Designed miniproteins, single chains, continued (3). Designs and how they scored, part 13

Each design is a single chain, and the fold is of that chain. pLDDT is the mean over its residues in the fold that is shown.

## One batch from the design tools (miniprotein)

Design m8449
Fold by ESMFold2-Fast:
Structure m8449 (fold): chain A 55 residues (1-55)
Amino acid sequence: AKAKLEVLDENTVKITVDEETTITFLDGSKLKLKAGEEVTVDLNKIASISAEVEV
């Protein structure tokens, strides 16, 4: 699975996924994205992404 990261500003990133992907945040919370979904999140709060990251 690939996750495409688009940096919008110094603290904000848009993540687009081609397969089901889980984003884990530093507070331990998890966000599941379905294939073709996009999310805009705080870059500084991301612990891990369960996909190969492409910028």
Scores: mean pLDDT 80

Design m8450
Fold by ESMFold2-Fast:
Structure m8450 (fold): chain A 108 residues (1-108)
Amino acid sequence: EVDKLIEQGKKALDAGDYDTAIAYYQKALSLDPNNSKAWRNLGLAYDKKGDHKKASEYYIKSLKNIKNPTEMDLIEAASLKTASKALGDKKSEEEFTKVLDEISEKLE
């Protein structure tokens, strides 16, 4: 059910229909609010709309909802922190710093 909504969202995203993609991902999150994939894809949809600040908020939610983080998740978080800094988004930079520390601790 949730995965089907995420796949419908991806189809809308691929078609350039970002608002439809957002609606599907929001529906997925209404059924499973801890779904990391849905949060990540919601972030990507906002990023493609040029709303990088809102995208960062959803990427942070995605990273916080990963049950078993990997070294790749650290690389992604570090990359997103650097992007936030480059855009002058200090709030998102600080939140990505916290997420990096939390993931790093779990990998120890």
Scores: mean pLDDT 84

Design m8451
Fold by ESMFold2-Fast:
Structure m8451 (fold): chain A 64 residues (1-64)
Amino acid sequence: SMEEVIEEIGREVGKLAAENPSLTREQLREKALELAKKKGVELSEEELEMVLDIGQREAVRLLT
C-alpha cells in the first residue's frame, strides 16, 4: 500500500539524517524523492511532507 511505502521511505530518510546530521531538510527532501523514484512511486507534496516527518522522528529515535 502507499501508506507502507511512505513509512518505508521515511525510515530510510531517517537513517540518512542520523548518519549525516549536516543534511538540511531540503537535501533530505531530494533524497526522499530519489528513493521514491527508485521504488517506482510518485509522491504528492503532502505525502512527501509525511515522509520527511517520519524521517525526522526516526532520526531522533536513532540518536537518543
Scores: mean pLDDT 85

Design m8452
Fold by ESMFold2-Fast:
Structure m8452 (fold): chain A 74 residues (1-74)
Amino acid sequence: SVSRAIGLLLRAMGLLLDAEKLLQQGNPQQAIKLAQEAIKYAQEAIKIDPSLKEIGQKLIKKAQELIEQAKKQL
């Protein structure tokens, strides 16, 4: 359902914000884990509601960029 897809996208956004905070606090390993979870929720949201593709793909890209930045600190 659309409401379920929106809920998953909101969860993905929350996880990405938490990942950004963890990276700023010097916890790259935990930041990577939360960013990977954000990608999974965003992908599921797009699968349920393809109209969220643009917003979801932007979130996935931002999460992937955060993972690459965090990996450089390991």
Scores: mean pLDDT 90

Design m8453
Fold by ESMFold2-Fast:
Structure m8453 (fold): chain A 65 residues (1-65)
Amino acid sequence: SKAQSLAEKAREYLMKGDYEKAIKFAEEALKIDPNNKEAWEILAVGYAKLGEIDKANEYLQKANA
């Protein structure tokens, strides 16, 4: 799906350390499918890496992790 392709792209940027692009593509995936747990997890990790710990914890709860 389009949402899954965007989540995969977000994960690729996360693995490369491009946290801002990882967040951008994860947010785009969630606009299409708000139940995409992988995209919520990528947002949590991305914001944690940027030092935004409160946002990271909020998104981790959304991922049901």
Scores: mean pLDDT 85

Design m8454
Fold by ESMFold2-Fast:
Structure m8454 (fold): chain A 86 residues (1-86)
Amino acid sequence: MEEEKRRKEEEAKKEKEEQKNKLARDYAIGLKRLALSGVDPERGRIEAAKFEQQLTELEKKGGEVVDAAKELQAKSAAAAAEAAAA
C-alpha cells in the first residue's frame, strides 16, 4: 500500500512540473515577442501579472510555491530595465 501512495505522488509531481514548464515557455515567448516588436516595457509587466495569476491558481490546486514564476518575473523586470537603458 505504501508503494501505491508513492507512485501517486510521483505522478502528480511530474504533471505539475510539465504544467510549470509550459507556462515558463509561454512566458519566455511573450518576452521575446515584446523585445522584437519594441513594445513598451510596461507591456511585459502586464503579461507577467497575468501569468502570475495563472500560476497562483495552479499553486492552490497543488499547495506548492512556484519559484519558476518568480524567476521569470525577475527576468522580465531586468529585461524591461535593459530595454529602457538601450
Scores: mean pLDDT 62

Design m8455
Fold by ESMFold2-Fast:
Structure m8455 (fold): chain A 94 residues (1-94)
Amino acid sequence: AEEKLEKGEEYAKEGKYEEALKLYEEALEELKRELGEDHPKVAEALNALAKLYAQMGKSEKATELYKKALSILPEDHPLRKEIEENLIAAGGRL
């Protein structure tokens, strides 16, 4: 899962959004199987996927995924602030 997230990030930086999307979706499914749907690493994968959808102009899908990531993370998790800022930037509400 981690290697797929890293490779997906590299493709996203190159503008290869379809390749990045596939890797993030595969990483998300692996993390759900290994750690369960409510694990913080699943929220990390959801955040990566949401950022990619936002970059592709799919703001509605991005906000859905950011909200799902926030629902998983405990209140004091350091990733929450980044996701909240990304959600607002994509036109979502907290």
Scores: mean pLDDT 82

Design m8456
Fold by ESMFold2-Fast:
Structure m8456 (fold): chain A 67 residues (1-67)
Amino acid sequence: KAEKLKRAAEGAAAMAAASTGEVGRLLQEAADHAKNGDGKAAAEKALAAGPTSGVLRDIAAEAEAGA
């Protein structure tokens, strides 16, 4: 469980660093929620950044599985 949240946090932070504007902000919020153990909030923020992105859906799934 902790490993999945760590992976979600690392993935979201890496995507945030590669992104700008609103998408980057939402992904950084997702990473912060995952680091704090809130996998549900992390998943919601990742999906808000890109609901049709396979990579972001995978990050959201890891975050929810870690919750």
Scores: mean pLDDT 76

Design m8457
Fold by ESMFold2-Fast:
Structure m8457 (fold): chain A 72 residues (1-72)
Amino acid sequence: MEEEAERLLEELRELGDKAVEAVRAGDWKAAQEADEKLTEVGRQIVALGNKEAEKRALEILGETQKRIKEVL
């Protein structure tokens, strides 16, 4: 359980970075693919029922959204 949460959170961070890079490069297709994967990983984190992991996921998503707005 704990290892799964940490792995999913790391995937969420990696996908967030990819989404920011895609938007910055003007690669809308890559940005959409990253967004779809972010949504799926986020759903998996919520499904774990781990409140601390969910809180960290929301923080990561919030930072990712902020970074995307800064490069648009």
Scores: mean pLDDT 82

Design m8458
Fold by ESMFold2-Fast:
Structure m8458 (fold): chain A 112 residues (1-112)
Amino acid sequence: SLEELRKRFEELRAKLDSATTPEQIKAVLDELVRLAREAIEKGEIDLAFELMSYAASVALNALERGELTPDEVRRFVAEMEELIAELKKKGAPDTKIAALQAMVDRLRAAVE
């Protein structure tokens, strides 16, 4: 349900706030990607956008702190590009797609 997905998102935000290691941050990123995929499958487009935007911002911040390797960023970018394609197929507005693509492009540029 949407309420259960939102509760899990809040739990992931709390886990990130208490994260002290790169491994903990990566675990939260993996869980955010999985939750975003579930939101897309359920047709929860707005929540999927929120999850993906948050995940991308977390990844950008972690990359700036040197907590992600280039290989880890490339894997995250690939996962996000797959999710963006799925979100587009589900009829997400072009403005949301463009915003997510801009964040993914920033991550890609940083490791090229």
Scores: mean pLDDT 89

Design m8459
Fold by ESMFold2-Fast:
Structure m8459 (fold): chain A 87 residues (1-87)
Amino acid sequence: MADKVASRADATAQAAEALINKGKEDPENAVEYYQKAIDYAKKGIELARKAAEQSTPEQRQKLEDSIKKLEDVRKKATDALNEALAA
């Protein structure tokens, strides 16, 4: 279970990163892309944290690594959103 959740969390982080890149390429729709990226990261973090509660110590470490990636992407999306809104 945890390995599948970690893989899904990593895929979610990649999808959120792709949304951030789309926002940078399309300034007129940037706010929508960054908001979607933040939402993806938040949902990924929630799912990974719930899985960590039911995991072995080794599986929990992998989930914590995935959560860190999602938190980093969430921060990037939030920073990009704030920059776009400050224009």
Scores: mean pLDDT 82

Design m8460
Fold by ESMFold2-Fast:
Structure m8460 (fold): chain A 76 residues (1-76)
Amino acid sequence: SYYEEGKKLYEQKRYREAADLFIEAAKQYESEKKYEEAAESFSNAGRAYAKLGRLEQAQELFDKAVALRKKAEALK
């Protein structure tokens, strides 16, 4: 899966490629209405951008994760 491949790339410190795969995983989970998994994936992409020093992009991804977690909670 995109998520598992993203984790492996993150462990290899290939943070940009990891972030791209986490974003693809998040989009796929969101299309399946799996909002908690989508939020986790965007959060991991944000962590990868933070490792690259791309703090503005990291914050945007964390904000997306927060919004999706709120959506997941509202649907319980």
Scores: mean pLDDT 88

Design m8461
Fold by ESMFold2-Fast:
Structure m8461 (fold): chain A 76 residues (1-76)
Amino acid sequence: MEKARVLSAVYIGAIAAEIEGDTELAKLGRQVAEEISKIKDPEKAVELGRQALDALFNKDVETLKKILEEAKKLAE
């Protein structure tokens, strides 16, 4: 279950950001994880989830916002 594993990792990344006091990054990470969970194509969900996890660890808010927009389009 690759999608579930990647999605769990993104949620863990958001929790780590919240513990570090980065509330905006944590909120954005949770929103990204929620939209990725709605993607019907599991391969695309895994691809975006990996990108989101990398962006969370690098505190790359701009990339996370782009991933959120892409996930919303794919969640249809």
Scores: mean pLDDT 83

Design m8462
Fold by ESMFold2-Fast:
Structure m8462 (fold): chain A 70 residues (1-70)
Amino acid sequence: MKKKLEDDILVAMMRIAAAVAKLAHSRGESAEEAIKFIEEMKKKLLEKAEDEKTKKEIEKIAEEAIEELK
């Protein structure tokens, strides 16, 4: 249970980071800064994730958000 909870938290953190970055950009922050923030969070969360499914989900969320900011 602990491992699954930790994985769920990592995915949730990536979703929150993506949403915050997109909101910040819509409020006037540069797309470059928003993308940098997403990339930093993606890297940190991937370092903690062990499960391939969790890693794939984190990467998908980050990539989708970055694509929307371009």
Scores: mean pLDDT 81

Design m8463
Fold by ESMFold2-Fast:
Structure m8463 (fold): chain A 60 residues (1-60)
Amino acid sequence: MEASGEEVKEAQEFLASLGLIEPDGVYDEKFKWAVKAFQRMAGLEVDGVFDEKAKEALKK
């Protein structure tokens, strides 16, 4: 499933804490780039999609 605006904002806030992006609540190219970078760090499949696996990794 695609991430909602609220889910994107939560992910962006986490990614911003890693210095990757600023949280703006928008699912844009910067967000996808940051998701890919995070997926590499977390050992997940790098597809640029903020899915359930990425959400679980955020909640460690």
Scores: mean pLDDT 67

Design m8464
Fold by ESMFold2-Fast:
Structure m8464 (fold): chain A 55 residues (1-55)
Amino acid sequence: SEEEIDAALAEARAEAGKELLPLAEAGASAEEVREKTAEAFAELNKLVEELRKEA
């Protein structure tokens, strides 16, 4: 269901934030943070497609 997908996305975003925030605080360049964010969103998009197949 869409509610289950939304819940999974919220959890995935929280997990991505935990990884990206320490990287930014450690003085990683804006470019590095953007690249890492893009990778996280690509994985998130793939997860959404898989969840929709199961729903």
Scores: mean pLDDT 70

Design m8465
Fold by ESMFold2-Fast:
Structure m8465 (fold): chain A 66 residues (1-66)
Amino acid sequence: MKAKERQLAARATAEALRAIGALLDGDEEEVRRSIERLREIAAEAEELGLDSSPIRRLIERLEELA
């Protein structure tokens, strides 16, 4: 269980960093793609019965900044 949570957290973190980099560079298309991938990770976490709230909160913040 915890190993799968850590894998999802690592993937979410990588996509979050990519989105932040894209925001700083003004790459709106890359921000949108990163948000889509984060939504997929959140859905996978929910399917596994894991708390997706941190990922969904991150998506909301990225959408507000983009």
Scores: mean pLDDT 80

Design m8466
Fold by ESMFold2-Fast:
Structure m8466 (fold): chain A 65 residues (1-65)
Amino acid sequence: MSQEEREKLLKEYLEKAKALLAQGDKIGAVEYLKKAAEYLEDEENSKLAVEGMDAKLAELQAEAA
């Protein structure tokens, strides 16, 4: 898989997460953020799940609002 294909999938999952946040589905948004994190690889995945999730959700919530 090319880097461009990986970035495209990452962007698509983030767009879906933003749409779910706009609908008030935080659980669904978290699921898509986890899928996106798989394309960020292990270190970013760990940060997103442990310490980055709240901050990332706040950023997406602000953009989706």
Scores: mean pLDDT 67

Design m8467
Fold by ESMFold2-Fast:
Structure m8467 (fold): chain A 69 residues (1-69)
Amino acid sequence: PPSPEELEEEILLSMARMKAAVAKLSGDPELMRETAEELRKLAEKASGKVKEEILELAEELLEEAEKLE
């Protein structure tokens, strides 16, 4: 069974994925940048692979925001 810390990281990753998906679907570069900043803050609470995945999602949002400008 996962530890409480592992469960917290899984919740953070799920939240990050949901936030990123909503931002991408919005097509709003401002929302994408705001969401990327939120994801960076969430990543500070995670470690290892989960932190890496959240940071990758944030970077993807910033790149999509730049393409829309």
Scores: mean pLDDT 82

Design m8469
Fold by ESMFold2-Fast:
Structure m8469 (fold): chain A 56 residues (1-56)
Amino acid sequence: SIEEREKAAIEKLKELAKKGDPVAEALLRLRESAISGKTDPSKVDEDLELIDKYLE
């Protein structure tokens, strides 16, 4: 199911974040916020900027 696939993706991101990957931590926070519906705009903005810089 979609939920099972999303949980697996989040689990992989958690493992990367545990290893200190800042992009994985940002992606985990963004996805967790989207799924739970509990969004902090300032944190979302910071996480998006971090991901954007990583892609550059």
Scores: mean pLDDT 72

Design m8470
Fold by ESMFold2-Fast:
Structure m8470 (fold): chain A 106 residues (1-106)
Amino acid sequence: MLEVEVTEAGSPAEARARLDAALAEAVALAKEKLKPGEKLIVVHSDDAGEVGEALRALLANPPGNAIVVVSGFDAATGQGYVLVFKTDAAGNLSEVLDARLVTLAR
């Protein structure tokens, strides 16, 4: 079951600070759930286009036996996200571990 935690911020700068905190928590969760032989991959950018490019590269050559943390922030809208997922030995999505959204409250 996938639950998305939504956090509201009063400004783009506050949204970024909340996203940075959520990313730190997501990386900690990924490290806690990481098994021997698995890899941790973290993708983070303040540019949605850079995150999209990194995701395209990951989808073209998906890492096997990995936990992937993806975080993006759009400074123009003040929206950010953190997604944590796990891949199997073949690089297929096996599990979503966490999903968070940061938005502007107004």
Scores: mean pLDDT 76

Design m8471
Fold by ESMFold2-Fast:
Structure m8471 (fold): chain A 91 residues (1-91)
Amino acid sequence: SSLEVARAIGHLLRGQVALEEGKYDEAIRDYQAAIDLLPEGSDLRAMALLNLGEAYAKKGDLETAKKYFEQAIKEGSGDIRKKAEELLKKL
């Protein structure tokens, strides 16, 4: 629904700000909230999964980061998939 997508975008933006500020646990919470609002296989959900993987990698949880990058590859397309593949390779 349009309301769920709007709320998910709000969470993605808040998560991005938190990630840039080094507030990784806050970023994780916002990205997870975005994922919960978005349908599987959507590019927005894949973007949230990619960003969630980055947050876990920044925390040093490489195993959890790998899981989310692999899910972003599976669900995403185009540039999102390519970015997730590049980040997975750098782990």
Scores: mean pLDDT 89

Design m8472
Fold by ESMFold2-Fast:
Structure m8472 (fold): chain A 57 residues (1-57)
Amino acid sequence: SFLDSLAKALARHLKTLPSPEQREAALQRFIDYLKALGMSDEEIEELKKRVEEELAK
C-alpha cells in the first residue's frame, strides 16, 4: 500500500540519523508536513505504527 511504501522510505531515512532523539524529531517534522498536506489523524497514526515497526527491525 501507499502507507507501507511511505513508512519504509521514512524508516530508511530515519535509520541514517545517529540518535533516537534526531529520529523522533525528523519523524515528527514529516508527520507535521503530511498533516499540513491533508493527511487525516487516522492515516497519521497508521503511518506512525508502520514506521515504528520498520525501525524495530
Scores: mean pLDDT 83

Design m8473
Fold by ESMFold2-Fast:
Structure m8473 (fold): chain A 74 residues (1-74)
Amino acid sequence: SMEEAKKLVEEGKKYLEEGDAEKAREYFEKALELDPNNLEAWINLSDAYGELGDKEKMIKYLGEVIRVIGDELE
């Protein structure tokens, strides 16, 4: 559900703030399994991959942020 996805995003953000980008990534990916249009989860997943040094996935997931924003504007 959207509410469960939001809770997973909050837990992921906590791990990201603590420097555990790998754990944060897992939580953001779980959130997106529940709500693939969760903009905050896509943004934070991109940031987590950036911290992990995976620039290709960082850019890919930034593309998903643009897609979700575009869908909301149409």
Scores: mean pLDDT 84

Design m8474
Fold by ESMFold2-Fast:
Structure m8474 (fold): chain A 64 residues (1-64)
Amino acid sequence: MPKVDLEKLKEFLDELVKMGILSKEEAEEILKLVEEGKIEEAAEKLAKLLGISKEDALTIIKSL
């Protein structure tokens, strides 16, 4: 099972907050879901916020 790089994920989410795409609360919730092993739920939330597919969001999270 590939480990998600939580440090890279945090940097990615922080950049989206800086760009005004996500709120700090939304970024923290996604990070918490990934840390808890709820990768699919995190991907679904990220997909909805970015306007992309769940599959694309899952690929982003797994590629970090």
Scores: mean pLDDT 80

Design m8475
Fold by ESMFold2-Fast:
Structure m8475 (fold): chain A 62 residues (1-62)
Amino acid sequence: SEEEIVKEAEELYRELKKALEEGDLEKAEEILKKLEELAKKTNHPAVKAAVLLAKKALEKAL
């Protein structure tokens, strides 16, 4: 369901932030790819926001 996709995106975003806090850029990049795959399955604003925020967070870490 769309609700399940949104929850998964929120969980992935939290995991991405944790990876960045730990300095694991490789893991953060892998999680971003998973978020982008979820964004292909839905046009939900929450999922699109998670991808955008994740990209911005990773960019700031580089």
Scores: mean pLDDT 84

Design m8476
Fold by ESMFold2-Fast:
Structure m8476 (fold): chain A 70 residues (1-70)
Amino acid sequence: SLEEGLRRLEEAMAAGDVETAARLARELSKRTGIPASAIVERAARRLVEAGRLSVEEAAQLAKQVLDRIA
Protein backbone atom coordinates (compact mmCIF):
# COMPACT_ATOMS: atom_id res chain seq x y z
CA SER A 1 0.00 0.00 0.00
CA LEU A 2 1.01 3.64 -0.36
CA GLU A 3 0.84 4.13 3.42
CA GLU A 4 3.06 1.09 4.13
CA GLY A 5 5.55 2.22 1.47
CA LEU A 6 5.65 5.74 2.91
CA ARG A 7 6.25 4.35 6.43
CA ARG A 8 9.25 2.32 5.22
CA LEU A 9 10.59 5.32 3.25
CA GLU A 10 10.22 7.54 6.36
CA GLU A 11 12.18 4.98 8.43
CA ALA A 12 15.03 4.84 5.88
CA MET A 13 15.20 8.65 5.65
CA ALA A 14 15.15 9.07 9.46
CA ALA A 15 18.09 6.62 9.60
CA GLY A 16 19.99 8.62 6.95
CA ASP A 17 19.98 5.57 4.63
CA VAL A 18 19.87 7.45 1.33
CA GLU A 19 20.44 4.34 -0.84
CA THR A 20 17.54 2.41 0.70
CA ALA A 21 15.32 5.52 0.63
CA ALA A 22 16.04 6.06 -3.10
CA ARG A 23 15.23 2.41 -3.90
CA LEU A 24 12.00 2.48 -1.87
CA ALA A 25 10.87 5.77 -3.44
CA ARG A 26 11.53 4.42 -6.96
CA GLU A 27 9.63 1.19 -6.26
CA LEU A 28 6.70 3.06 -4.68
CA SER A 29 6.60 5.49 -7.64
CA LYS A 30 6.50 2.56 -10.10
CA ARG A 31 3.68 0.82 -8.19
CA THR A 32 1.51 3.92 -7.60
CA GLY A 33 2.23 6.13 -10.63
CA ILE A 34 3.05 9.03 -8.26
CA PRO A 35 6.30 10.83 -9.18
CA ALA A 36 9.23 9.83 -6.93
CA SER A 37 9.82 13.54 -6.14
CA ALA A 38 6.27 13.86 -4.74
CA ILE A 39 6.68 10.66 -2.68
CA VAL A 40 10.01 11.83 -1.20
CA GLU A 41 8.57 15.30 -0.45
CA ARG A 42 5.56 13.72 1.30
CA ALA A 43 7.80 11.46 3.43
CA ALA A 44 10.05 14.41 4.35
CA ARG A 45 7.02 16.52 5.40
CA ARG A 46 5.67 13.67 7.56
CA LEU A 47 9.03 13.32 9.33
CA VAL A 48 9.07 17.07 10.11
CA GLU A 49 5.42 16.99 11.32
CA ALA A 50 6.25 14.01 13.56
CA GLY A 51 9.24 15.89 15.03
CA ARG A 52 11.71 13.24 13.82
CA LEU A 53 13.69 15.61 11.56
CA SER A 54 14.12 19.39 11.41
CA VAL A 55 12.97 21.22 8.27
CA GLU A 56 16.62 21.66 7.21
CA GLU A 57 17.53 17.98 7.80
CA ALA A 58 14.45 16.84 5.86
CA ALA A 59 15.28 19.16 2.92
CA GLN A 60 18.90 17.95 2.79
CA LEU A 61 17.88 14.26 2.91
CA ALA A 62 15.15 14.74 0.29
CA LYS A 63 17.71 16.34 -2.05
CA GLN A 64 20.19 13.48 -1.51
CA VAL A 65 17.50 10.84 -2.15
CA LEU A 66 16.30 12.59 -5.34
CA ASP A 67 19.89 12.99 -6.59
CA ARG A 68 20.31 9.19 -6.19
CA ILE A 69 17.10 8.53 -8.17
CA ALA A 70 17.95 10.91 -11.03
Scores: mean pLDDT 88

Design m8477
Fold by ESMFold2-Fast:
Structure m8477 (fold): chain A 83 residues (1-83)
Amino acid sequence: GNKEKALEYAELAIEYAERGDLESAGEYLIEGAKYFLEVSEDVLRAVGFVLRVIGDVIEALRTGDPKPIIESAKELIELVKSL
């Protein structure tokens, strides 16, 4: 379901970020955040999280630092597990 897909994409984002593939990591993180948005009961909070994810992906791509993607992906995993 959407919860399982959000978790899968968040885990892929971490894997690809750790490999230095920040473009693929960012794409996976955005897809995971989209699946989280579909299952969140707090829509405004979920939208706020998606916007932060986009910002973190932009920062990682501009700086070459995988940390913003990894931190956002870990937050996504915890949010999904709390559903």
Scores: mean pLDDT 88

Design m8478
Fold by ESMFold2-Fast:
Structure m8478 (fold): chain A 57 residues (1-57)
Amino acid sequence: MKTIEVKNASGEEGAKKAIELAKKGDKVILVGKNEELLKRVKEHIESLGGEAEVKKE
């Protein structure tokens, strides 16, 4: 398992990349300026059995 930081994870492309990495079994650090959207992406990843953390810029 790798830990991968995803920049702009609150955007559509960043969120898709983060979800895909989490599905592969990687831990994802969600980085962005919109904390509310980052938390929603985290919740989605966790609902799929993935692991994610939020880091606000």
Scores: mean pLDDT 81

Design m8479
Fold by ESMFold2-Fast:
Structure m8479 (fold): chain A 58 residues (1-58)
Amino acid sequence: MSLEQLIAQVQQVASDLISMISSRFAGSTPQQKAMAQEKIQEIQDLAAETIATLQAAA
């Protein structure tokens, strides 16, 4: 598996998780939406860090 394929897989997994969270919390209270948004940000940050680490290691 190439570095490019690994990065693509990380992006896909992050996108799937974000989509699932967004869908489940779309009709929720503002507080629940805020909690979901915090989790989405954590997922995005982790994905970005993982990609940066993979690129730096190459």
Scores: mean pLDDT 82

Design m8480
Fold by ESMFold2-Fast:
Structure m8480 (fold): chain A 93 residues (1-93)
Amino acid sequence: LVELAEQSLEAGERAAAEGRLVLAAQGYRVAGDLYEEAGDYEKAGEAYLRAGEAARRAGLDASGLYRRAADAYERAGDREKAEEARRLAEEAA
C-alpha cells in the first residue's frame, strides 16, 4: 500500500509540475486513499490537502478533498493541520 501511495503521489506531483491540475488532483486523491488504508493518516492528510489545492486551481469542487484531509489529520493527532484543512473546505464551498 505505502509503495503504491508513493507512486500515486509522485504521479500527482509530476502532473502538477506540468500544469495538468485535474490529473494531479486524481493522483493526490488516490495517494491519500492508499495512505489512509495503510494507516498513515499524516501522509493521507497531506495527499488529500494537495489534491484539494490542485482541484481548486482546476476550478473543481475541492471542499470534499479538504474535509478528507481534515479527517485524516484529526486521526493522525495533528489538530492544527486539521483545523486549517476544515477552514479551507469551508472557503471552497
Scores: mean pLDDT 86

Design m8481
Fold by ESMFold2-Fast:
Structure m8481 (fold): chain A 71 residues (1-71)
Amino acid sequence: LSQKQRDEADVAMIRMLVELAKQLAEKGELEEARKMVEKAEELAAKSSAEAQAEAEPLIEEARKKIEEAEA
């Protein structure tokens, strides 16, 4: 895979993990939601700077959703 294809795949995976985390948080499964966010953060950390920049706001949205569900 080219670097661009890897970046696109990484961002797509992070987006899926973030959406799953949001759904788990809505269901009250906060521990599972946190695990999905952790996986997304780990993948972002191993990705290019461009992929990380795109992923950061998505991961932050999931974290806010988990915090709201905990309140």
Scores: mean pLDDT 81

Design m8482
Fold by ESMFold2-Fast:
Structure m8482 (fold): chain A 60 residues (1-60)
Amino acid sequence: HMEEEIYKEVREYIKKNKGQITLKDIEEFAKKYGISLETARKIARKALEDVLKEEGEKQK
């Protein structure tokens, strides 16, 4: 699975998009990498949480 690469790209996308990601964006990542929408949603949620924590006090 390319989950690590997907996570990195999604995280960079969220940072460029001022901390936002839409369901449509998640669907596009799922199609691009050939993964399920459920998997893409999990990756996107974790990436969003990590970005928000990095902009704050803790990264984890």
Scores: mean pLDDT 76

Design m8483
Fold by ESMFold2-Fast:
Structure m8483 (fold): chain A 94 residues (1-94)
Amino acid sequence: PTGTVTVEISQGDKTTVVATLKPNEEKTAQVELEAGVYTIRVYVDGELVDSRLVYLPAGTYTVKAKYDAEKGTVTVTLSNDQLTESLTVKVDLS
């Protein structure tokens, strides 16, 4: 179980990689977003395992991504002072 997890946030053709995680890593990034509909995508070794469509108001967001290899889960939390969105994905690389 040595898969690399990649977390992306996309609006149309614009894609930002917010984290690349090895097992049991946690990373935090700040992103500035315009108001609109975004897709959060989680990849394991380049394979798309989950995607979520979210509407976000304009603002600076803290994105926290955690890969829990013992549980086989990736948790992505997107937050600012007014809003928190959370996505938990089972990646189960057994």
Scores: mean pLDDT 77

Design m8484
Fold by ESMFold2-Fast:
Structure m8484 (fold): chain A 89 residues (1-89)
Amino acid sequence: MEEIERRLRELEERALELGEKAVEALEAGDYETAARLLYELARLVEEASELMAEMLEGEDPELAREVRELGRRLAEGLREKAKELEEKA
């Protein structure tokens, strides 16, 4: 599980960076860049959720399923927001 923990830390750092960049783009009125960053963030959310679920499968399969569902919903929300921003660009 050490490799999964390392990957989760890397994904968390990347997600924070992307989130900050997306906010900067929104403040600048750069909706195209903001949308692109939100699509990328959605992919990271899905990847992180799958890794977390993989870690949890043996210990708590119900929690693993909940983590996957939460990640799916968060990624969908981010993609919907990205689409709205593309419509404004």
Scores: mean pLDDT 83

Design m8485
Fold by ESMFold2-Fast:
Structure m8485 (fold): chain A 85 residues (1-85)
Amino acid sequence: ALAAVQAEIAAATPELQARYDEASTLSPEERERVERELARSMIPLVAAGISTKDLEAVRAALEASRSSLTPEEAELLEEALELAE
């Protein structure tokens, strides 16, 4: 379960990183759009990782770290947590 999710993330990482690096050469507006799309595409992988954990413990950790997250990062993590429920 968790090992399979980690393997999927590891397999996807080089391709996601390459697309992210490519996006960083674009205009700031286009970069933000691509970054949002990449983050959205990772939500199912993050949700699968969360669903193998205690959801309450993960939610508590998110609340504790909320002040260190941007609003966009917090929204994406909350969306992944909702999918895991």
Scores: mean pLDDT 60

